# Designs tried in a protein design run: designed miniproteins, single chains, continued (2). Part 94

Each design is a single chain, and the fold is of that chain. pLDDT is the mean over its residues in the fold that is shown.

## One batch from the design tools (miniprotein)

Design m7247
Fold by ESMFold2-Fast:
Structure m7247 (fold): chain A 110 residues (1-110)
Amino acid sequence: SLDEQLAAILAELSKRPVNMEKAKKVALELVKQAYEDIENGYITKVASAVLAAIRVHRGLPLDAPLGPLLNELREIVKSNGAGIDRDFILALAASLRLLGMDEEAEKLLK
């Protein structure tokens, strides 16, 4: 289930040392699976988990402003090439809209 997969990424983030590449791969798989189940609204939980994982990886509090983090996510998407594609960006943007973050979703799609 997606709840079990969310628990898996949180478990990766709680390990010492943290394997950041493995945590990112699990987060990407969660977004892809949530995109397939978008009609059930589950993608909002995955978006929240991915954004929380990014904040933790940056050593930021969970309430840190999203603007700078979304700019870094866009740069990560560009630099990782085929591993993070347009479908991932579209799924994340849709999730942000479902969370009421329409401006951030538009910024991500530009």
Scores: mean pLDDT 54

Design m7248
Fold by ESMFold2-Fast:
Structure m7248 (fold): chain A 92 residues (1-92)
Amino acid sequence: MDAALAEELRRIHEEALRLAEGGEEGIEEAARLIGEAFRRMAALAGLPPEEAEAIGRLAEEMARLRALLERGEISEEEAERRGRELVERVLA
């Protein structure tokens, strides 16, 4: 990783943590930032654009899934099922 990218990813991570401490809007913004960071990492690793987008989407959905579980909107069983399904789709 070049130094500029490493610094940008660190800033995105710190901002996402701050936003996640807020309400529902903060969690959604954190998920978006996390997805963007993963898309950038995947692209720099030389992955095709479609794979980079899939990884970014996976990261966003995993962040949202965690938020739903923490808020009691879904069961732990449902969260585990959806998480496994998301990972399998990206790695298949």
Scores: mean pLDDT 71

Design m7249
Fold by ESMFold2-Fast:
Structure m7249 (fold): chain A 83 residues (1-83)
Amino acid sequence: MTIEELKKEAKELVEEAKKLSKDDPKLQKEVESMEKHIEELIERYEKEKDEKKKEKLLTLILFHLIALGALIYYQERRKEREK
């Protein structure tokens, strides 16, 4: 998996989360904070030369993407339950 593919996936997840939270200003702000944190981790990953540190950074990025995915999943299911 290329870093370019990871960036595209992260951007897609952030956009989807923002779309699902458009009617919740607090949730939107939280998604924006996650977006900035993910961008910082990706920049650190791209500049890092040490393989072990890269692996740790990649793991952190993946955890944030999983958290975004879970937020999206939760919001979609909540919409179905609440009409």
Scores: mean pLDDT 78

Design m7250
Fold by ESMFold2-Fast:
Structure m7250 (fold): chain A 64 residues (1-64)
Amino acid sequence: MLTPEQVEAARRVREEMARILGVDTSGLTPEEAAQAITKALGSLTDEERDAVVARMEALQAEAG
């Protein structure tokens, strides 16, 4: 069961991922933002994806 805090955390994580990937999610619905992020991730090489994951992990650690 997701708490409101976990839902908000997931939203922030998606926004940070979009920022790292260079995807503008401002003004997008949650579904549009998720689709844009997924599409951007699918366009990366394995090395680029690993770099994005590492940056996201560092940002989550700093934010939390």
Scores: mean pLDDT 72

Design m7251
Fold by ESMFold2-Fast:
Structure m7251 (fold): chain A 78 residues (1-78)
Amino acid sequence: MPFSEDEQLILRGQQLVREGILTGDDALVEEGIALLGKVSEEYALYAKAAVETAKELGTDDYDEELIEKRYKELLEEK
C-alpha cells in the first residue's frame, strides 16, 4: 500500500518530533515540525504544542489532553 506524499511527510514528521522530544534534540523537533508544516500549518502547530507541553512537564511522557489544550491556545493566539 503506497502512502501519498503528504501521508509520508506526516509520518516522518511525527516520528522526528517524537524522537526529538524523547532525546531533547531540538534539531530533530524543528525538522519534524518543518515536514508537518509542508502538509498543514495545523499539523506543525500541534507538533509545537506537543514539544512545549513535554518541556513544561519536564517529562518525555506523551499527554494528549495537555497537548490538545496547548494546541487550542496556539490556534486562538492573537
Scores: mean pLDDT 73

Design m7252
Fold by ESMFold2-Fast:
Structure m7252 (fold): chain A 98 residues (1-98)
Amino acid sequence: MLEELERLARELVESGDREALERRLRELDPESQLELLVYVALRYAEEGRLDEAEEYIRRAVRLAVESGLASEEQAEAMREAALEVARLVAEGREPVVP
């Protein structure tokens, strides 16, 4: 499942087909939707496209709260950490684990 979602995220980022991404998200359960959104954000970060990476991180965080997978407090902390990781990835630096 994870490898399949990672491959799909790569294909969607490379194609820029946002409509295909939206259709695929509708077919997935909330946990799988969260995973796909995170992989899409990571792929945009790898391309140095931080605005798109931030968009998908915010969307993933919102979904996690709305689906009961995370509290609002946990989601905010995860959003900040994910944005920092995305920035480091875009800079070609290794993420520092605290």
Scores: mean pLDDT 77

Design m7253
Fold by ESMFold2-Fast:
Structure m7253 (fold): chain A 74 residues (1-74)
Amino acid sequence: SGKKELAQTIKDILKSAERLNESDDKTIEQHLEDVAKFVEENPDATRQLQLMAEIAKLLKEKKITVNELLEELG
């Protein structure tokens, strides 16, 4: 069940990033790492933020981009 939730969260992130793309010097992967650090410090964070933190962990573990992870998840 987790794979579908992670894939949907990635799609939501990519949609949000398309809207922000003119003013941000950080990559999507760097934003996800920032979210992972926030979730580590705030264990009561929302489920969406927790899923984003899990995506950041998978990107680091596999050494891949968010787009490559989305392809692996289907």
Scores: mean pLDDT 75

Design m7254
Fold by ESMFold2-Fast:
Structure m7254 (fold): chain A 58 residues (1-58)
Amino acid sequence: SPEEEELRRRYEEQTAEDIARVTELGRQRSVPQETLDAAKQQIRDYHEARMKEEIARL
């Protein structure tokens, strides 16, 4: 549905923005790659769960 497509697009944009922000912070603070990768995965998982919940309520 158009509503589902818009919701998916919004969550994809927010996920990309949050990952870009965390990546830049990680670079500035010289965090280990494994720590950065784990943080990125947590961001993806969080937004995917929220997206699925919102779509289920449509």
Scores: mean pLDDT 87

Design m7255
Fold by ESMFold2-Fast:
Structure m7255 (fold): chain A 95 residues (1-95)
Amino acid sequence: KAEEIKEKLEEFLRRLEEEGWKVTKYSYDPEKKTLELELESPEGTRLRIRIENGEVVEASVTGPQLSPRFTPEEAGRMFAEELVKYLEGTLTRLP
């Protein structure tokens, strides 16, 4: 059910909140299979992700504490890929 994907997303976001992240935007459309997510770290780092049909179409990270080892696009894409993997088990079981 679409509710199962939403529940998994909410669980993932809860874990991030436990790490001190703030969810500034969350939108999931099961018909379009589109996820739009914006997060902010305690340090002011901002992450924006857009996923369509399980594929990362947009990902970026901006902020004062950006890691020098990754570009904003690389950091965002790595995060989005992990999220897609987390959701795949639920998506596979849906009709």
Scores: mean pLDDT 66

Design m7256
Fold by ESMFold2-Fast:
Structure m7256 (fold): chain A 83 residues (1-83)
Amino acid sequence: EVPADQLETYIRAATKVIVAHVGKLSDELRQKILEWAKGKPVEFVGGETLEEARAKALEKAQPGDLIIEADAERILGAYLVLE
């Protein structure tokens, strides 16, 4: 679990947000992420597994981007891309 306050801080510091999600992201979680990321570009990248979604997200990521890892209903982790 990532605290909302910490996630908002990371989003504000980030150039853009990339959401790596396993399978189909729920509309509720997608809307929450978009709300937290207001004013920032957001990309959604799905995969059959977390490893696949992560690999696709990292392929698109640049230093300064935030990657949010999620399953259908929850955020599993978030980290800033340093290189």
Scores: mean pLDDT 81

Design m7257
Fold by ESMFold2-Fast:
Structure m7257 (fold): chain A 66 residues (1-66)
Amino acid sequence: MREVFRLPARYLSEEDRRALREELEKEGFIVEENYEEVPKEEEAKAVSEALAAVFRKRAEEVGPPR
């Protein structure tokens, strides 16, 4: 399995990048930090997808938040 998720290292804080990387790797993704210039429009979509994936997995493990 080698689902690659690229994190926009230039636009995210170091702590956010590390947190997302750890969560995605825990869920079986290979995370690559990208320091190249990327349009924010595309990065917004990638970040949104990463957060959705992490949130979905966490909610499933713990159960729906109350």
Scores: mean pLDDT 65

Design m7258
Fold by ESMFold2-Fast:
Structure m7258 (fold): chain A 98 residues (1-98)
Amino acid sequence: MALLDEVIAAMEPLAEELAKSDAPKKVKMEELLEAVLERLRERGLPERVAETLREVLREFAAGKITSEEALERLLEVLEGEEAPLALDIRAELERIRA
C-alpha cells in the first residue's frame, strides 16, 4: 500500500510535465506507463511481471480487452511470485476486485 502511494507521488512531477505537452493523450499515457514500469523494475519487480503488465495495459489502452480481462491477466502472472513488490501489487489488485 505505502509502495503504491510512493510510486504515485513520484510520478506526480512527470504527470505535470506531460500535462504541459502538446502530444496526444495516447502518447502521454504510453510515456507515463513506461516511466511507471521502469520504477517498478528498479524496486525489484520481476521482468516477467513487468512485461505482462506492459502488454496488458497496452491492450487495455487500445480497447482490445476489458478492465476485468486486464485484471485477470495481471492476477494470473502474479500467481506464484514471491518478490515483495509483486506480493504488494497482487494484494492491491485483489482489493480492487473485491
Scores: mean pLDDT 66

Design m7259
Fold by ESMFold2-Fast:
Structure m7259 (fold): chain A 100 residues (1-100)
Amino acid sequence: SIKDKILEVLEKALEEVRKAKSFGEIMDVLRSLLNELRKLAEEAFKQGNDKEYRLAREVMRLVSEALTKASELYLQGKEDEAKRVAIEGLEKAIELVKSY
């Protein structure tokens, strides 16, 4: 299902963010994730699956919010906090998918 694919790309992104050695690597992971989620949203839309389309869009919103907040913290010199916020955002998105 598209739900299972969303969960897979989120779990992979979470592992990659945890292993990231720079904020640039975290940003690359989150941007790549948003592109994959967009493709999954388009797939759900083409299948007429409104429920999975809404799930993909809501997950994209959470990831985008995490990316924005992490970027703001990084610009303030709070690199460790920026990484934690990115991780927490991904964990929240995973929890949403599992509860859906």
Scores: mean pLDDT 91

Design m7260
Fold by ESMFold2-Fast:
Structure m7260 (fold): chain A 88 residues (1-88)
Amino acid sequence: MSQDDSQRIAIEMGREIKERVPDVDGIIFRTTSDSIDIYIVVSDSSSYPEAQRVGNEIAHQYQNQHPDLQISVTVISPDQANEIIRQM
């Protein structure tokens, strides 16, 4: 799979996560030709379990459709998101 394909898939996953989870502040993703790392940014810690659950369900669905692709989903705070952006 190409990095462009992985980016398109990551964008679609992020859109689906935002549609299903209230209180998502944003989505950050990093892609390679064989991996997608999705970071769900949530400021309210009470929303973490729901965001992680929905993210895992979506990741599992896309992993089954793209078995050669490694997909990870992590729920993070806005402060953690700023640190990740600085490392990109």
Scores: mean pLDDT 81

Design m7261
Fold by ESMFold2-Fast:
Structure m7261 (fold): chain A 65 residues (1-65)
Amino acid sequence: MKKMYDISKETGETAIKAAVEKGAGQVARDIAVASYRQAGLISGNEEEAKRGEQAAEDAYAAVKA
């Protein structure tokens, strides 16, 4: 089974890539980090929130490479 981090990172890459191509990459990154943190808090605790933030940041970094 795919881990939640892997799914979140791949989903974030798709959304952020579309936004970067339209010149809104920074705004998309900020929204993704906030949204993934909230999903982590709802699904678990501070560690899951941090994993969500990291998945969003890693997705943004992958798109910008």
Scores: mean pLDDT 71

Design m7262
Fold by ESMFold2-Fast:
Structure m7262 (fold): chain A 90 residues (1-90)
Amino acid sequence: MEEKQKLIEEAIRLAREAADRAFKNGHMGTANLLSRAARLAQKALETGDDSLLRQAIELAKQAARMARDNGDEETAELAEKAAKLLEEAL
């Protein structure tokens, strides 16, 4: 349980960092997906609902693809790492 919590907390931190970066770069669509992913991951941490983790993973992966399409490799790498940590928490 403690290991799972740490993975989710780190993923939330990375998703929020990626969202802030995307927002400042004018990529509002990517920022919105990452903010939603972080919100769902936080709710999953509070409730123990793994379906919310699965939704957060999908949003983070979608955000990573959008970031790459925008040429923002750094945001894409942060989003992919967040998704991987959430998958490890499942």
Scores: mean pLDDT 88

Design m7263
Fold by ESMFold2-Fast:
Formats: structure tokens, sequence, C-alpha cells
Structure m7263 (fold): chain A 115 residues (1-115)
């Protein structure tokens, strides 16, 4: 079922993002940053990935917004490849699509893929 695969994909994306947030929360000692990560967790549970990533960016000042979004896009793409069995060309296209959806500039996406 197409709908079943879409649901499974969304759940795996949420799982990956929640794991990132929970890892951050386990390491964070600043109450203000903890509050931002807890808010990001609520947005991730609601499927609001962009809003969750913006709050994670504010909490994890040592990571650029672009780097965090690229890492998230790569993780999401890996889950899609695993579920749908994408070839390398389709995996690259899906990564580009997700990185653009998360607001990463096209120039930065190209730079990463040429590494």
Amino acid sequence: SMMKKEKELEEKIKEKLLALIDSGLARETDPEKQALLEQAREYAEQGKLAEALELIHQALADLSEEELKLAAAADITGVIVQIEGLDNEKAIEKFKELAKELGVPEEKIKELLEK
C-alpha cells in the first residue's frame, strides 16, 4: 500500500529527528536551551520538521542552520533508500528535494554532493 509506505516513512523521519533531540537533551545543561529542545520535540511529534529544526539550530549554536538541515536531509534520505530500495541516482534526487524543502540553498546542496 502506498499510504502504508508513506506512513512508515513519516514515522522513521520522526524517529530520527526525535533521537537527535533526545541526544541533545541528554547533553544540555542550559535550562533555556533545554526548553528550546523540548519545544522542538513537540514540533517533531506533530510532523513540523522545519519548525523543529529551527529550534534545534537555536539550541545547538555550535552547528550552522545549513549543516543541521543537510544532516537531517541525509538521514531522511537514508531511511527512504532503506524502505523503497532507491538506486544511487534516485537517492541523490531525493536528498536534493528534502534539502530544498528544509530551506537549504541550492548552491550548498551542490557543494556537499561534489565532495
Scores: mean pLDDT 70

Design m7264
Fold by ESMFold2-Fast:
Structure m7264 (fold): chain A 91 residues (1-91)
Amino acid sequence: SPVDAALAAFREAMVALGVPQEGADEITAKIRAAIDAGDVEKVERLLTIYSTAAALIATGLAFEGKISVDEANELAQRVIAASDAVLEAVR
């Protein structure tokens, strides 16, 4: 389904950023539970929280010299794009 594809992309984007697989799975399960409940406001709130956290993680990695600023921007944009895809899929 579009929801499954969008959530998988969001999960993969978080893992690419360095979020542990277990943590990414828990975040994805929490968002899926909100989708299954039809709570679009909660889905939007969770995606906003986690995409903001992802941007901060990317910034921190660049600040530590682990990745470039351009790579940090690319990783942050990947999470944001996947977040937008989840919102589009839930209507």
Scores: mean pLDDT 86

Design m7265
Fold by ESMFold2-Fast:
Structure m7265 (fold): chain A 106 residues (1-106)
Amino acid sequence: EEEQIKNDLKELAVKRAMERIKKLVDEWLADPSKTPEEVVEEIFKIIDDEAALLTVTGSAREADETYRRIVKEAAEYIIQKAKEKDPSLLPFAEEVVRLLLERAEP
């Protein structure tokens, strides 16, 4: 079904974006040489890359929903991993999340 194909493409985009974002976050928390702004910029580049097919084949609404879902999951992952790795990184993780959510606002 066409609807099933669209849902499968959406789930694939989320999965691929989150795999790349998780790797970026894990590497940044191990060596926090990047600024919060640089981390946010790289996250949005990943989202744009992985969601590109949805903007061509899906509706603008479905692309926006996918974008918002990835932003939310990324924010949750960043805070959780900072807590697990080193609580002293929480202020930096919170700043990344703040910038991420601010930029995701329409």
Scores: mean pLDDT 77

Design m7266
Fold by ESMFold2-Fast:
Structure m7266 (fold): chain A 93 residues (1-93)
Amino acid sequence: SPLVEEALRQFEERVREAKEKIEEVAKESTDPNLVRIQVEAELGILEMYGYSLIQELRAKGVPESQIAEFERQIQERLDELRRHAEELVQQVQ
């Protein structure tokens, strides 16, 4: 679906921005707990944004099967970001 593809591109852009923010905080921080708090905040914002995109797709009449696939792709990207962030936290001293 072109609508799902567009929503995914919009979500991927926000994931990229969140990743850059997390990387910046990790580089400047000497406190791994502060980095973990920022990671959780960024992930929470992305989860809310993903939910808003899902609501928009439903409002536009996108089939539930395509929305389910979009939800899986959101979760995959959130999981990838979480793994990346955990590696960064382990490097903070």
Scores: mean pLDDT 88

Design m7267
Fold by ESMFold2-Fast:
Structure m7267 (fold): chain A 97 residues (1-97)
Amino acid sequence: MPLRPLTPEQRRILEEGVREIFKLGDEYEKKLREAGASDELITEFSMKVVGIILRAVGEVVDLELAGTLTPDRIREIMEKALEEVKKLGEEYLEKAK
């Protein structure tokens, strides 16, 4: 079956959520550099942030394929991804000490 395109509202929420995750990741990368983290540690953190984004986008796609996607479900997925990035960033800041 062909994928149904996301509604304009669903697309906007997804794009805004992904943008906020990238912004939070960038803020933690800056904090890691200021804490004296190695380039290797910063790269590892960035790769894990990309993994969180890919998982979140995959969950949105799975719900669309199941016909159960709603704007509120996209918001929930993005909010969980933001919390995961925050926890990961705090963990990596502790490793930088």
Scores: mean pLDDT 83

Design m7268
Fold by ESMFold2-Fast:
Structure m7268 (fold): chain A 112 residues (1-112)
Amino acid sequence: SSTILSNAQTLQQIYDDLKAMIDQIEGAYETSPEEAAGTGKFYTPTLEKHAKILRDIGKQVPEVKDLTDKAAEYLLKAAEYAKEGDYKKTLEYLRKAADLTKQAYDKLLSLL
């Protein structure tokens, strides 16, 4: 299905982006906790955008909706903690969101 393939590609892109963000926040921490917090804050609009896209995918493919809705919820929590400067909670929720995004991706591929 072209719809399943397109949404799987989008989930892969979001997963890769989230993994890169995690790596950049962890790398910024090597410089300072303040720089890690600043890096997290910088990503907040992107996290909110990815949460919206994940919810839209769940509407198009009901089989992954529970996974994509929960991943979106965790991204919004990560964004909220990032705005507060809590980089540790930001990383915790980013990792949870990335894991669920990968599970949604794997589930979509199983529908081919």
Scores: mean pLDDT 92

Design m7269
Fold by ESMFold2-Fast:
Structure m7269 (fold): chain A 93 residues (1-93)
Amino acid sequence: SMKQQIQEQIDKLQDIEGSLTAQVQANIDRLTQEQRRQITLALASIGVHIISLIVMYRTQSLSEKEARALIDRINDSVASDVATVQAIIDAAS
């Protein structure tokens, strides 16, 4: 069902957020203030997208086509945020 696919996507993004936050915490003392700012913005972006999926899951106001399109856009955005954070951590290592 679409509801199940949305729940699975929420769980996946929460796992990504948790893993990424743990990696940031492990490297925080090696990061510049500007790098910490960029990471904070990327993590906040991921959090906003998780909230958007939770709202979609609870309201069910979107068609299946609209829900799939939103999930795809969120996945692309989160992948970009993850790549940004990972590149900063790798440069600090």
Scores: mean pLDDT 86

Design m7270
Fold by ESMFold2-Fast:
Structure m7270 (fold): chain A 110 residues (1-110)
Amino acid sequence: MSIVEELKKWLEESKTLSAEEVYKKLTEAIIKALEWLAEKTGDPFVAKAAEEVREKAKTMSPKEAAEYGLELFQEVMSKVWDKLTEEQKKEAMEINGYLIEMYNIGVEKE
């Protein structure tokens, strides 16, 4: 399964979860998205960003971890945008859309 297909499935599953469970799943989705971006760019900064989200999630609330991770993903994607192929840019935009929609599902369930 591609990352796009996996995250689309996780977005759909989020509709049946509690707000807290959505934020936990979103944090995991952000880590996977950053790891995908690290693999596609070969950039060690992106790999470090994935690890930072994982470490901070251990001490933050689920919502705080998800918000931190989402903001960091936006920043990292912006910084490495020119390293992506046109097809990878389309995939990155679709991934970003799914992450934002998962966050909105979590907020609506509060």
Scores: mean pLDDT 87

Design m7271
Fold by ESMFold2-Fast:
Structure m7271 (fold): chain A 56 residues (1-56)
Amino acid sequence: MEGDARSTSDEAVEAIAEATGAPLELVRQYAKEGSGDEMVRAAAEAAGARGLPPPV
């Protein structure tokens, strides 16, 4: 997102879904269970390790 039109949480959920290929609903479910931070970090590290754009 270039304009930051969404909240940080929404961007994190979309970034995880894009990086992992998981449905947005599944990612949101994990976030509600308190696993969101772990998923965000895992997705960001996976993206960074593969030389992808900065984790967003």
Scores: mean pLDDT 58

Design m7272
Fold by ESMFold2-Fast:
Structure m7272 (fold): chain A 89 residues (1-89)
Amino acid sequence: KELEAILELKKETEKLKEEVEKNPNDKELQRKYTILYTALALRVIGFLIDEILRYIKEGDYEKAKEIKERMKNSKTVEELLELVKEIVE
């Protein structure tokens, strides 16, 4: 359920990013994009934290450490989404 919500929010955020790129002085589009991007970032981070905790509970400390380090080294929400995709697939 949460993964589906994240993927839908990603699609909405990508659409708004394209609109902002075409209308860089539209403050309303910039605000909507910022709100959605922040919501997407928080949901992705929450999902990854839950996955770290799940791996710790299962005794897979190496996988938990890998996810934590990749999160720390991620510079964008798009990089965090790739990590989510790798975990789920």
Scores: mean pLDDT 83

Design m7273
Fold by ESMFold2-Fast:
Structure m7273 (fold): chain A 110 residues (1-110)
Amino acid sequence: HMRGVARADARGGLESALETVRKAIEYLKEGKIDEAIKLFEKARDLVEQAYRSLQEAVGTPEDRRVLELAKRALENVKKAIDYAKSGKVDEALQYAEEARRLLEEAIRLL
């Protein structure tokens, strides 16, 4: 029973994280760096929560693949935050776009 709930929670969390990353990318492109950082920090928290839910739901090879994609997305969001805080906008955008792609793939497999 908990596995089904954890999977649904993970899907919702990853979808919210994806939307948040997309918005952060838009703000970063507009030069709204502080607003982008706040959104990336929100996305980080959402992915971390989804990752924990996915760990409870792991039972298939597909579940393990989603868990790995979520972990890689989290790492890329953290790097986007670090580069944005350092004023390295182009690097922050590269990591944010990679996080977006990884989240899209993870959601597709759920």
Scores: mean pLDDT 86

Design m7274
Fold by ESMFold2-Fast:
Structure m7274 (fold): chain A 68 residues (1-68)
Amino acid sequence: MSTETLQQMKRLYDTLLDGLRGEVSKEEAQKAAEELIGILRQLGDQGYITQEDVDNATLSLQKMVDSA
C-alpha cells in the first residue's frame, strides 16, 4: 500500500471525525465516508484486506455518520 493512499485515508478519516464533532457539515462527513469506503473496496480488490474487513469498516463508517 502506498504512502499517498495512507495519507488520503487519514485525511478522509479526519474529515469524518470533524463531522462527528460538528466542525464540518453532515454532507461533508458523508462524502468523506463514501470516499474512504471506495478506497477500502479497492484495497479489498487488490488483496490487502479481506471482504469481511471491507464490510465491517463500511458498516462502522455508516453508523458513525448516522450518529452525527
Scores: mean pLDDT 78

Design m7275
Fold by ESMFold2-Fast:
Structure m7275 (fold): chain A 95 residues (1-95)
Amino acid sequence: SDIQKAIERLKEILEKMKEAKTVSELQKYLQEFEDVVQELVDKYPDDPYAQEVSRLTIRMRQYFLRYSSTNPEKAKQYVIDTTEKIIKILEEKAK
């Protein structure tokens, strides 16, 4: 399914986020993550799971922008934690 393919892609991005050494690398993977979520939302615009995942993704970007320059480790941890949360939400829907 499209959701299962999205989960697999997001899990690969999560591993890249964990290995990111710079804010620039983390931003690249965050953009890749956002692209996967946007593709999912475009396919399922009225789905409550897609809407929740989209909302969390927007919060993740806002947090990254707020903290990436002043506390990059805090920004990275929030991005990783939120990514794991989003994957869990999608896995529950895929059952």
Scores: mean pLDDT 89

Design m7276
Fold by ESMFold2-Fast:
Structure m7276 (fold): chain A 91 residues (1-91)
Amino acid sequence: MMQQVINQYQQFYDSIRPYLSDSQNDIMSQTLQNMQNSSTPQQMYDIFNSGMQQMNDQMSRDDVSSDVRNTVNNSFMQIRGMIVDWINQDN
């Protein structure tokens, strides 16, 4: 499960990387590194949610359009759903 979540995040990140600002790229790469270093589904969930919040704050500062922000957040919600499913399987 953990590797599947990491793979989905990596694929999404790789697909959007050429379109990101340096600050957005730093947030995405740091979140990925922190997720890879997590030891529990709950830790990964907390790390991912923190990363999503930082990305939304940065996209707002960068005046990213609502349509682009919605597209990015839809992908974030799919990845978040995978982590929630993993937490529910381990409970």
Scores: mean pLDDT 84

Design m7277
Fold by ESMFold2-Fast:
Structure m7277 (fold): chain A 76 residues (1-76)
Amino acid sequence: MTIRVVFDDGTVVEVEVKEEDSIGDILKKVEAKQPLTATGLTALALRLIGMEIDNDGKLVLEDGQEFHLSESSKLK
């Protein structure tokens, strides 16, 4: 499945997420495409933590799920 991180400046980062991916794995995939500030990483992590998690600690995500972050979350 694919998730999208949408920044206030209109930047969209798409990452492919597998069922075995942890929150940390998803954060690494996003950072590989768009480096984030420490605050930006924390904001994305908190949004991911707000999602449903199964008994194995895996995120329940929908294909095309969007997460919105401030432009200031991007490392320049």
Scores: mean pLDDT 76

Design m7278
Fold by ESMFold2-Fast:
Structure m7278 (fold): chain A 96 residues (1-96)
Amino acid sequence: LRELLDEALARIEAMIEKIEDPEDLLALAQAIAEKLPELSGYSRLLALHAIATLVRKLIEKGVIVSKDTPAVPLSAEGQALLEELERYVAELERAE
């Protein structure tokens, strides 16, 4: 499980690094945050790490993130990252 988590963390970080659009980063953070109540253990850790990485990149780009920020639609690149994250979440939950 830890090796799968380490692989997932590295892969998701690499995918986030390639996303330059602040609206995409915000939409991804919102979509992942919405799934948090349904996740536990390593799946929740992966999701929290993804949100932290996205928020950090948004702050570095000068974007202020708050709980009152409106929902933003996902781009095709953002959707691909979310699908990869969901795949790793399913694998982590199945592997326990």
Scores: mean pLDDT 75

Design m7279
Fold by ESMFold2-Fast:
Structure m7279 (fold): chain A 75 residues (1-75)
Amino acid sequence: SNLPPAVVSALLQELAQGLQSADEAVRCAALQTLQKLLIQQPEQVGAYLKSLPQEKALHLEQLLLKGAQKTCPAL
């Protein structure tokens, strides 16, 4: 079963805040959760990324390319 689009959007907003956290563990957890969402619900994540400013979308895409589910890239 899939999460409703509104719930996915809210979760992605919280993950975006987590990626800007001063705590590296929180940033890492947010990135890993975003990667899992991208795998499970690529259309919903893609729509969210397209709704962001291009600079923020490119930054998140770069983080996703450098990270693995168990690896936290420098943020």
Scores: mean pLDDT 69

